# Designs tried in a protein design run: designed miniproteins, single chains. Part 27

Each design is a single chain, and the fold is of that chain. pLDDT is the mean over its residues in the fold that is shown.

## One batch from the design tools (miniprotein)

Design m973
Fold by ESMFold2-Fast:
Structure m973 (fold): chain A 77 residues (1-77)
Amino acid sequence: VEEARELAQKAAEAFRNGDADTGVSYAEKAADLLPDPEAAEILRQSGRLAANLIKQGADPELAARVVEAGYESALAV
């Protein structure tokens, strides 16, 4: 749980820096540590959405918040 949170934070930081590929990598690693498959899928999808936002020229802070919200939603499962 703590390791997944740390990796999700690293994903958010990567997205804030405009690094979509690194952000997705950390989001997938965080999702792989979640024991619930539904929670893992929520986090993976939020990481992909954040990466797409970066690639479309959206605000990097918005992309970071998307993956942060995805992690919070995953924990609520």
Scores: mean pLDDT 84

Design m974
Fold by ESMFold2-Fast:
Structure m974 (fold): chain A 77 residues (1-77)
Amino acid sequence: AMSAAEREEILAKTREQAAAAVEWARANMSPEAAALVERAAELAVRGAEALVEGREEEARRLFEEALRLMAEAARLA
């Protein structure tokens, strides 16, 4: 089972990766695609927060939606 320390590490890394992804998207993608990346980043952070709080099913749904939005952003470029 995932430990509390592992969950907190995921949250910290997710926040760092989300911030970097949003910054990169704003600089390199269309405004439409960048908006999808921003929404995906928001959902990924919320998912990691839910994971830390033990809300694993909510975290799973949030991560799934974030991945879907990232796939759409990749299509729009």
Scores: mean pLDDT 86

Design m975
Fold by ESMFold2-Fast:
Structure m975 (fold): chain A 80 residues (1-80)
Amino acid sequence: MEEVKRLLEKARELLESNPEEAARLALEAAMLAMEHAETLEQINIGIAGILRGIGYMLDGNYEEAAREAIEGAEEVLKRL
């Protein structure tokens, strides 16, 4: 859990200055949060956030990719 929070904090810090790195860290945080998922609801939320984040990454929209991954990770953490 602490590593997920650390990655999310770094992603938020980098969102304006380096959105590509922010998106990468946020996706790592979402994937790590998924390792703690115990319910289908948590899994569905995490996967949805990761997939939307990847979609935005492929479109070169790193800021939205980071936002989606951050939201997905935070929503999984709320339900742990």
Scores: mean pLDDT 78

Design m976
Fold by ESMFold2-Fast:
Structure m976 (fold): chain A 78 residues (1-78)
Amino acid sequence: MIKTYEKSPMELFNEGLKAKKAGDLEKAKELFEKAAEAYRDLAAEARSLIGQGSLETDIGLELRVIGHELSAELALKL
């Protein structure tokens, strides 16, 4: 069963973006990691694609790609 977090993965991602905008990169990374855990299956796929194309720069970039791909995948699959 998919684990339900107190905050949705998208809310965690948005909080990460908010922390990054405020300059709190450490907290932003932690929030992005929590969001990535919620996306773990798709995160592994997106991470593999990004990692082969360029060096890992920030987990936030991986989550952005995951969020975009999730939206596209849900539109195609549903």
Scores: mean pLDDT 56

Design m977
Fold by ESMFold2-Fast:
Structure m977 (fold): chain A 97 residues (1-97)
Amino acid sequence: SLDEAIALIEKWTTELLENIDDIEKMKQLSEEFIAELRRLNMPDWLVKEIEKLLESILKMAKEDVEQAKRLIVAMGRNLKALLLAQAKASREEINAG
């Protein structure tokens, strides 16, 4: 469901923020998040874009922790917005039939 997908994104973003000072743990969490997105059959282009963003976050966490936190929050917001937009489009197609 949409609510379950949003809850999953919120869980992963929270875990990344809680482990921002542990690069090894953040890397493991990032790999687990990507694996879960693939299991949910998310489009390959979207998964690749998220992988690039997570790699940028890991690099930034070594240089600027506060900027890395901002990127994690932005990732969560953007993913939730995308899912909400996709759900709305799907409902409009069903209601138009």
Scores: mean pLDDT 79

Design m978
Fold by ESMFold2-Fast:
Structure m978 (fold): chain A 68 residues (1-68)
Amino acid sequence: DIDFVNKQLEEINEYVLEKLGKEYDISNPEEAAEAVREAAKLDAENPEEAEERQKKRKEEAKKKRAEL
């Protein structure tokens, strides 16, 4: 589902913007990949926050499936 993937990329972009002050164009595959790499580095530095974000994504995916 492209909408789900785009929502994940938007969340990653917002996270990177909040932590590093960098905004990426997620419609550009190279910039989307950079945002993902930067987010992965931030997740490694803040594993508790990463776990909370992963939990929220799983619950949102579950909720969307229940609506279908």
Scores: mean pLDDT 75

Design m979
Fold by ESMFold2-Fast:
Structure m979 (fold): chain A 57 residues (1-57)
Amino acid sequence: TEEGKKLGEEGLKLAKEGNGEEGIKLGKEAVELSHGKDLEGENLGGSAIGAGQQVLS
């Protein structure tokens, strides 16, 4: 869904800005909203989670 894509993109942006915790939170929400509906939104959410975790490492 468009909402899932937006959350995934926003999560990636926040992770890149150094806010890993918010990046992970939005990424998880993007995956949940996109699961079974939108592969791109699901992939963006997963990327946001990964990027956020790397920032927090």
Scores: mean pLDDT 79

Design m980
Fold by ESMFold2-Fast:
Structure m980 (fold): chain A 65 residues (1-65)
Amino acid sequence: EEARFEAEVRLALALIYYAIAKKTGDITDEVIEKLREALNLARQVGDEETAKIAQDMLEEAEKLK
C-alpha cells in the first residue's frame, strides 16, 4: 500500500531528525512538523503502529522544545 509506505518513510526521516535534535538538545519547528506529518498520514491510512510511534515522539519533542 503506497500510502502506508509513505507514512513509514516519513516516520523514518522524522525519527532521524528527532534523534539528532534530541542528542544536541536543539528541537526545531521543522522536526516537530515532520513528526506531525508522519502521525497524520499514518492515522489516515490506518497504520496504528506507525501512528503510535509518531505520536509518542511528537509528544516528547514538543515537551523538549
Scores: mean pLDDT 74

Design m981
Fold by ESMFold2-Fast:
Structure m981 (fold): chain A 77 residues (1-77)
Amino acid sequence: SRAELRARAEELLERGMELLKQAPKELISETIGAILRAIGVLLDLENPGVPREALEAQIAATQELIDEIEAKLEELK
């Protein structure tokens, strides 16, 4: 449902914000990019004209980006 997609996008925004607190200089730009993508999904969720397939694809892409940033942070430990 759209409510489930919203919850996923909100979780990704929270994860991105937490990553930004930990991000070294090299990852700040990438982390801000992920946060902006999550915000974009939340804005698109308020538009009934945006198809579900597009929302699901944007959420999946944002999740992949957050996962990549988390993996890079783990490698830097």
Scores: mean pLDDT 84

Design m982
Fold by ESMFold2-Fast:
Structure m982 (fold): chain A 79 residues (1-79)
Amino acid sequence: MEKEKIAEELVEAARRAAERLSRRALEQDPSAEESVRKMLEGAEQLSKAKPETLAEMQKGADEGLRTMSEVSEQIEKKS
């Protein structure tokens, strides 16, 4: 149960991050819409994943969220 709860919260956090990043990306390049769509699709796949694989996916998602944050800041700095 605990792992499932953490996975659900992680998926929700990833979705929120993707939404924020998507706004910045679309402001810079509207063609980034497809990349944004794929990120949101990935978050939905995480919500369907089994708890045993979610621990590994949680580690990867944590790294992914950090990368998204860095990209978001780079976009903001470059305007």
Scores: mean pLDDT 63

Design m983
Fold by ESMFold2-Fast:
Structure m983 (fold): chain A 99 residues (1-99)
Amino acid sequence: AVADAYWERGIPAARVASPEELERLVDETVPGGTVEKGKAKDIFGNEADVTRRRVPLPDGSHFVADLLKDKKTGNLVAVIGVEDAAGNFGPLAVFEHEP
């Protein structure tokens, strides 16, 4: 599972019981951000279509949540992290819903 791959890399990862719980975690963790559709690389280096929420931080970085559907498993995944001023993304937590 996608969450297991992040956990193996030392990033906190958890499974959630519903899509609604996943959306709530994103809304509570990255409140008041701009929402856009875009593309991001998954943990395996593959390009994924994401719904991205971004909140600017005082240091020029952004707090980011990427919501996506994993193409291999069909699982819903939320990746929460920080994008620095140079555009480098560091994941902090991952949540996954398995149907």
Scores: mean pLDDT 76

Design m984
Fold by ESMFold2-Fast:
Structure m984 (fold): chain A 96 residues (1-96)
Amino acid sequence: MEKKLEGEIYLALGSMALALGDYETAIKWFEKAIELLKGIDKKSVATAYVNLARAYLLKGEYEKAIEYAQKALDIDPDNPEARRVLEEAQKKLEEK
């Protein structure tokens, strides 16, 4: 489906932006990927939520990182990266 290919492209673009430290650009691309892939590919949506959580974690927005990591775990409970981001963000909030 056309939307699936477009969503996968945005997921790749978001990952590249995240690797370059362009967190705001990464967030925009991951949000577009989620919108396009929602209802079509749950695995790719979970991957987008994990990467969105990582972007927020790297920005220091720990509450949003927790929210999106939890959304990823709601789709894929055994996702080790989502669990890692969730635990890291929670620790950052607990450290005051």
Scores: mean pLDDT 86

Design m985
Fold by ESMFold2-Fast:
Structure m985 (fold): chain A 61 residues (1-61)
Amino acid sequence: MEEEERLLKEMEERAAERLRKERPDLPDEKIKEQARAIAETALALRRIGDEIDAELAARKA
């Protein structure tokens, strides 16, 4: 539970760093907002990916 919150926070920080590199034209507030959205999306995709991988491994292996 807390592990997911920590991961989300780390991903948010990483996304913000990446966004600053790719979009230095954006204000920090926008970067922060987008980084949070990216982190939430990445966490959701990570969960889905792990579930899919587990199912495929069980069925194919």
Scores: mean pLDDT 75

Design m986
Fold by ESMFold2-Fast:
Structure m986 (fold): chain A 69 residues (1-69)
Amino acid sequence: DKLEKAIEYLKKGLEAAKQGRKDEAVSYFTKAAEYAYESGDRELAAQAARFLDLIGAKDVATEVSRKIA
C-alpha cells in the first residue's frame, strides 16, 4: 500500500523532472520519500531524496534526508 504509493510518486516525480516541471517534481519526490520511509523501505526513501538533490532542490533534499535517517 504505502510502498506502492511511494513507487507511483517516484514515477510521477521522474516524469515531471523530465518535462522541466521542477516544483511538481519536488512535491512528488518528497511524497515518494515519505511513503517509502513509512513503508520501511529506506533504500527507496534515500533514492527519492537523491533525486531531489539531482534536480537542484538541495535544501529540500537535505531536510528529507535528515527526517528519514
Scores: mean pLDDT 84

Design m987
Fold by ESMFold2-Fast:
Structure m987 (fold): chain A 65 residues (1-65)
Amino acid sequence: MGILKAVKNVEDIVKSSKENMDEESFRRVADRQIEVLKTLLKGATDPEARQYIEEAIKKIEELKA
C-alpha cells in the first residue's frame, strides 16, 4: 500500500519542476520520474493501480511535449 501516494509524489515533483525549471532540465526530471512510474507499473498487479500509473505516465509525457 503506497502506490497512489508514490504516484502523487511523482506528480508533485513533475509539476514543481515544470514551474521552476527550464524546458531541458524539466525533461530530464520528467524522464527520471517516468522511469520510476514504469518500475512501479512492473510491480503492480491491481488493475486499478496499473491504470492510475499509466495515466500518470501519459500526463507527464504530454507535459514534455
Scores: mean pLDDT 81

Design m988
Fold by ESMFold2-Fast:
Structure m988 (fold): chain A 95 residues (1-95)
Amino acid sequence: MWEEYYKKGLELEKEGKYEEAAEYYEKALDIMREINAPKEKIAEVYYKLGEVYEKMGDYQLAAVYYEKALSLLPEDHPKRKEIEEKLEEVKKKLL
C-alpha cells in the first residue's frame, strides 16, 4: 500500500508537480510508520520530501526533512554523505 503512494510521488516529482509529490510521500510515510517499516526506507521517503521542498524553494522545510532522514540512518550508511551535502547546501541558502 505505501509503495503505491511512494511510486505516485516519484511520478509526480518527475512531472515537476512537487507539492502533489510531497502529499503522496507523506501518505506513504504515514502508512510506513503505522506498520513499523524499516528505518532506512522511512529515511528514503524523508530524503525525497527534502528534495521536493528544496525544488519548491522551501529551504527551511527541506533542511528539516534532510535532518530527519539522517536521524534514521546508521553513522556508516553510504547515503549519509550525500544527504549531509544536501543539508549543507540548503542551510547556506538560509543565510
Scores: mean pLDDT 86

Design m989
Fold by ESMFold2-Fast:
Structure m989 (fold): chain A 78 residues (1-78)
Amino acid sequence: SLAEEILELARRLAEAARAGDLERALELLRRLLETARRAVAEVEASGDEEKREELLRAAAEADALLQAVAPAVRAVAA
């Protein structure tokens, strides 16, 4: 599902960010944003509450994963 793809991309993005691999992180971010846009459009078009709930859970988990790497980025940028 697109929700599963979002989670997979978020996990890979967080890993790339922690490794300091900027090129990989930017590629993964671009793919994550594209996948999220398509997922939102699909949920809006279907009106499926289960798909909406799945997407919201995936978004929350993705946000938590990305927030976990924010301190590492801030330590370099501060």
Scores: mean pLDDT 78

Design m990
Fold by ESMFold2-Fast:
Structure m990 (fold): chain A 60 residues (1-60)
Amino acid sequence: EREEALRGAEESLKKAIEYAKKGDKRQANIYLISAALHYVAAGEPEKAREAIKEGTKAIE
């Protein structure tokens, strides 16, 4: 349950950064939002915040 949500968050964050490096900001933002939502669902709001911070830096 919680473990699955954390895995989903980590996978989505990796995808967000990969798309950002490719210049696909739309897909990067979609996966960044997905990662944040998964971290919140896992009960890890601080990790969600950190994921948004890291993803935003990669996109900009």
Scores: mean pLDDT 77

Design m991
Fold by ESMFold2-Fast:
Order: C-alpha cells, then structure tokens, then sequence
Structure m991 (fold): chain A 70 residues (1-70)
C-alpha cells in the first residue's frame, strides 16, 4: 500500500518533469503491483498514467513501455 503510493508519486513527478524514462520505470512497477494485489482502482491509476505518458513519450519509448507491461 505504501509502495503503491510511492510509485504513483514517483511516476506523477517524473511525468510532470518530462523524465519519461523514470516515469516508465515507476508506471511499470505500479502496474505490476496493481495486478499482483488484484486492485482495480490501482490498476486504473496505472492505466491513467500510461495514457499521460503516451502524450509525452516518443514512439520508441512507448513501445518499450508496452513491452515491459507484458
């Protein structure tokens, strides 16, 4: 639970700063944690962050993100 909040904050800060690589790392970990916990609200937050990342990421960065989500 604390880990999820930390990852969400880290991803949000990285997105706001334009640090796409850091944001990808945090979002991937948050998404994996959400699936492990079977938490639909946390999974939705991860999806929302992925949508925001898709607006600032290059096609190459987005591809790397999607590969890591598998």
Amino acid sequence: MEKAEELFERARKAIDEGNVDEAIDAVVELYRLAKELNDPELLQKAHDLINELSKIATPEQLRRLLERLR
Scores: mean pLDDT 81

Design m992
Fold by ESMFold2-Fast:
Structure m992 (fold): chain A 55 residues (1-55)
Amino acid sequence: SALEEAIRKLADSMRAAGVPRERIVAYLRGLARHYAAQGDEATAAAARRVAEEES
């Protein structure tokens, strides 16, 4: 999906900037919680999926 692709590109950018994998995963899990709290379950689900792929 377009949301997953956008979040994967974000993760790739963080990795290229030298952010450790554990910090990327923690950030994406935080992003998922934040969007779920706002009722945006589609973005939350996409962030969880990318976090799972990175972990």
Scores: mean pLDDT 86

Design m994
Fold by ESMFold2-Fast:
Structure m994 (fold): chain A 82 residues (1-82)
Amino acid sequence: MLEELRKKMSKEQQIAVLESAIGLLEAAKAIAEELLAKWAEREKTEELSPGQQAVVESLKKFLEEADAIIEELRKEIEELRK
């Protein structure tokens, strides 16, 4: 889907979409980091349930994946700006 949209867009429009995607991912990353910090504070005072632990692990995975995706999107923008 995203690749098909890019084929119909100008270079400038493609860059704008990629920058918007990075902005969204960075905003989601900030929220995930804030939630992870709150869960870490809670874990200091009580044991997390298996479901709560799964949420924590999912947030950690998201942060790792988000950083990798942001880096690839930034490389793509650099190539488009040439």
Scores: mean pLDDT 80

Design m995
Fold by ESMFold2-Fast:
Structure m995 (fold): chain A 61 residues (1-61)
Amino acid sequence: SDAQIAWILEEARLALEAGKPAEEVVRAATELANQVLDPEAARRTAELVRKLAEEHRRRQE
């Protein structure tokens, strides 16, 4: 569970750094989290991915 959350967050971070669209990264990570995690962990993971995407976007411009 915790390892799966860490993996999803790391994949999202790498995708953002590789220049993938933030909305696409957030959507894909959220869908994956909903499939492999319990509802509460999926909700928390989705929130963390959205924060990563927002911070990444702010850092670029």
Scores: mean pLDDT 82

Design m996
Fold by ESMFold2-Fast:
Structure m996 (fold): chain A 70 residues (1-70)
Amino acid sequence: EELFDELIDTSVEILKAAVDLVATRNELRRAKQAGDTEKAAQYEKEIDGLEKRLTELSRRANELAAQLAA
């Protein structure tokens, strides 16, 4: 069943994006502590992109889960 496989694949992508988000937040904290404002701005932009991707992936996962529950 493709829907189940898509849900698993989407869940793996969510986990990958979540790990990247945590790592980038840690880099942002270090950049701010070092006073590196340019690097901090770059990491803030990357965090925004990752949060948007996580929102999109979560929406897709919920959609797939609802289809499987029907």
Scores: mean pLDDT 85

Design m997
Fold by ESMFold2-Fast:
Structure m997 (fold): chain A 60 residues (1-60)
Amino acid sequence: SPLARLDEEHRRRVEELERLVRDGIARDRPDATPEEVEAVLREVRDGLDQQAEQERRELE
């Protein structure tokens, strides 16, 4: 279904972006604490979750 595809794409985007963000922080901010890294990742996840929810509403 279109919603199932959207969920799969959302999951892939989250995993890919989390990896890129972690790698970027490790490269640019190697002194960042695990807590600081997780705070950034939470913001990234929240933004992607909001975008996915908006896309779901547009399909309904």
Scores: mean pLDDT 79

Design m998
Fold by ESMFold2-Fast:
Structure m998 (fold): chain A 75 residues (1-75)
Amino acid sequence: PSEEEIEEEIEIALARMLYAIAKLAISKGDLETARELLRRLEELRREAERRGYREAAEEAARLIRELEELIREAE
């Protein structure tokens, strides 16, 4: 695969990892960490959009929506 393809795959993996850690934080009542990880996911989505990594941007956007809902429910 090209370096660009590898970079997009890494961004998708990173988005999923950030989401998994955020869910774990929520399960432990650590909403501060969950909000920090939400901010990092938003940064990743913007960067993916800037680079034209459509699949990474779409995955990050989906995970952001899910995480926002989970945080709202946990408050």
Scores: mean pLDDT 87

Design m999
Fold by ESMFold2-Fast:
Structure m999 (fold): chain A 92 residues (1-92)
Amino acid sequence: SLRERVRELAERVLEKIRELAEKTGDEEALRLIPEGEELLERAIAEAEDLEALLARLEQGLIVAELELRRAEGADLAALEAERRALQEAYKA
């Protein structure tokens, strides 16, 4: 159950990173995504503390989503407000 949630969250993080790379034209980031997928699979398989890994992936998703919104033209004030809201949601 927890390992499944960690895997699902890792997939969401990678998907947001892919979307960001596509929107910004970052071909190097796109090329590195398969390596990132392999590294995350190893991290999940070898993790002694899945809750700590889950927390790190939640933070990664927040960062990736905010960068994607920035690439879509969101202003800095809106992004900062959204970051605070997401951090509070994950803190609960």
Scores: mean pLDDT 75

Design m1000
Fold by ESMFold2-Fast:
Structure m1000 (fold): chain A 76 residues (1-76)
Amino acid sequence: GKAAQQAALEAGKKAIAEYKSSSPEELLAKARAVAAEMRRQGFINQENRDELLAAADEVLKLGEETAKELEKELLE
């Protein structure tokens, strides 16, 4: 349901934010785990994808290649 989707998104954003000052590789690992779980639940949509990308924005701005890989993961 919507509540479960929102909870998953909030948990994902928290996990990403916790690691935003760590290496881009660590951030990608967190984002992939969140995306995979949300995909399993059928919760990934454009809104959720945009929110996850925004939460990682500061770290990913330093690595455009990393940002592209994250976007691909969220779309798949």
Scores: mean pLDDT 60

Design m1001
Fold by ESMFold2-Fast:
Structure m1001 (fold): chain A 59 residues (1-59)
Amino acid sequence: SMLSSPIGQRLVDLSVEIIKAAVELTVAKKEGNEEAAEEYRKRIEELAREAERLAAELA
């Protein structure tokens, strides 16, 4: 299975980090913390790009 490979495990870990960052982004937006919201948005984009690259390697 994908989860048994090192790349598969990294993809799962990246997915968890994306979810965590998305939650933090929502909290920052609700609190009006524009600077924190921008940083979490950038991190989500970076993590998503890495996940896309790793997913291509699992194909």
Scores: mean pLDDT 82

Design m1002
Fold by ESMFold2-Fast:
Structure m1002 (fold): chain A 88 residues (1-88)
Amino acid sequence: MLEKPSEEEKKIALEIMDILNDTSLSPQERLEKIKELVEKIKSPLTAYALAIQVAVNLATETDPERQALYREALDIVMEKLKELEKKL
């Protein structure tokens, strides 16, 4: 059965969303930090919930630069989700 998300994993998901919206960081810096944090996710449920949230933000974003950032972030999260689900 799927491992339930820990409180620490929930914090990681929130930190990823905060980083996506941190305009003080370059898009490249945001993606690097997101890749690091995504590697710490162990629950497919955390990865799935995060993927949905990023996808919703991508669908509602009107700025092309931010759309590109959300698309790349979604790809990173979806790759991690596939990796975690493959181990179930």
Scores: mean pLDDT 80

Design m1003
Fold by ESMFold2-Fast:
Structure m1003 (fold): chain A 80 residues (1-80)
Amino acid sequence: EKEEIIEELKELAEKAKALGDDSTALAIEYARRLAAEGKYEEAAEMLEKAAERLRSLQTEENNELAERLEELAEKLRELA
């Protein structure tokens, strides 16, 4: 559901900010705005790019966040 995805994106943005990654938090917030506007493909692309960057950092916390962003990107593409 669109509303569920938007709520999960809000939670993940807060988590990224708590980890000190303001750039990822801003990217997630931007993706959330795109999803709210019905721009699901663009929102998914933003999340996929953020997840790729997080995986390159090779920490458990960043890998967990990346996995969740990838899951939400897949759900957004299904809505497109």
Scores: mean pLDDT 82

Design m1004
Fold by ESMFold2-Fast:
Structure m1004 (fold): chain A 63 residues (1-63)
Amino acid sequence: GMRQRLLQLIGRILRLIGEIWDLRQQLKTASGAEKQQLEERIAQLEAEIRQLLAEMRRLESEV
């Protein structure tokens, strides 16, 4: 049902937040190309979270 789908989306978002946190910790000691690669990866994960939040909003508006 809709509630199960929302809980699955929340779980995915929380997992992505954890991955971003780990990458942010790595970013503290990174420089040059490594820093750029980490920043790009973080931006990609943040974009994925935005897509999941948009999906959650669509499900909420359907209810």
Scores: mean pLDDT 83

Design m1005
Fold by ESMFold2-Fast:
Structure m1005 (fold): chain A 63 residues (1-63)
Amino acid sequence: GPAPAPPPAPRVPSEEEIQEFLEWVRRQGATAEQLLHMARDLEEQGNHVGAEKLRKLAEEKKK
């Protein structure tokens, strides 16, 4: 049979952590461009939910 798996990789943040992060970002007054850069970084880290939330926030700021 297959060998036991190595210890788990860092977990994707919970919805609560994502919400807290979004509130912090809004409070800091980040630009749409900065939000898109952060979204890309989150996707590279495997946090697709957080990345999508940031992209939606960036689009809202452009309107």
Scores: mean pLDDT 72

Design m1007
Fold by ESMFold2-Fast:
Structure m1007 (fold): chain A 100 residues (1-100)
Amino acid sequence: SLQEDFERLMEALDRLNEAVRLLKQGKYEEAIKKAEEIIREYPDDGFVVRLARDILAEAYSKLGKKDEAAKIYEQMAEEFERLGNEPLARIYRKKAEELK
C-alpha cells in the first residue's frame, strides 16, 4: 500500500541519515556497516541503494581503500549515464578519477 511504501521509505531515509552522520563523525567502519545493512534491507529500492552506495564509497575512500571506492563510483557513473543523467554521471566519474 502507499502507506506501507511511505513508512518503508521514511525508515530507509532515517537509516541513511544515521550512516551520513557516522561518516561526518569520522566513524568510517561504522558507516560502511550501516550502508551495507541498508543495501541488504532495501535491495529493490534503486534510490535508497544508490544513496547507500555513495556513503559506502566515501567511507572506503576515507579509510584509504581507494580501489574499492573508485569501483563503486565508476558503477554509479555508468548507472546515471544509462539513466540519461550526464551531470551526475560526470560527477561520479570525477570522484573515481580523483582516487587515482
Scores: mean pLDDT 87

Design m1008
Fold by ESMFold2-Fast:
Structure m1008 (fold): chain A 75 residues (1-75)
Amino acid sequence: GPPVRVNVAADGDFTASAEQVRAVLETALEAQRLYDEKGDPEKAERLIREAMKKYGLEGKLTVVREGEVIPAPIP
């Protein structure tokens, strides 16, 4: 199937502790591992979203899935 990756992008106006960012990144790595083992990208996304909510980063970090068409900046 098409490659599906889960990644985390931060907004430029956002400040978080290194510990909060690290916790979300560690969850993203574990989520990617679960996707590789079980093929469940939705579970991976859910884990990252739950971590963002837990550490107060909800709405400040975005889970990005490969497969959404982002319009190219050049027409």
Scores: mean pLDDT 58

Design m1009
Fold by ESMFold2-Fast:
Structure m1009 (fold): chain A 92 residues (1-92)
Amino acid sequence: MKLLEEFKKEAEEMLKELEENATEEQVEEFKKFVEEALERLKELEKEREELKKLYEEGKITVTQYTAGMLRLIGEEFDLRLELKKKKEEILA
């Protein structure tokens, strides 16, 4: 998945808009949020690889694997939503 690359691109575009319309303090707050979100996305990628390994080794069912993958996709979506909310909060 190009998720980390897409997230970084979205964050960079939002950061440019904030640099034009927000204070340096608000820009730094947003940068810290992006750093934390990127670390969480790395954790989710590790969990994805572990789920794939467990499924390939026959240690979990297809239902358990699918449920786990859907949970991870949901958490990735929530991080992207939080990124947008943080930008809106700063510009409000």
Scores: mean pLDDT 81

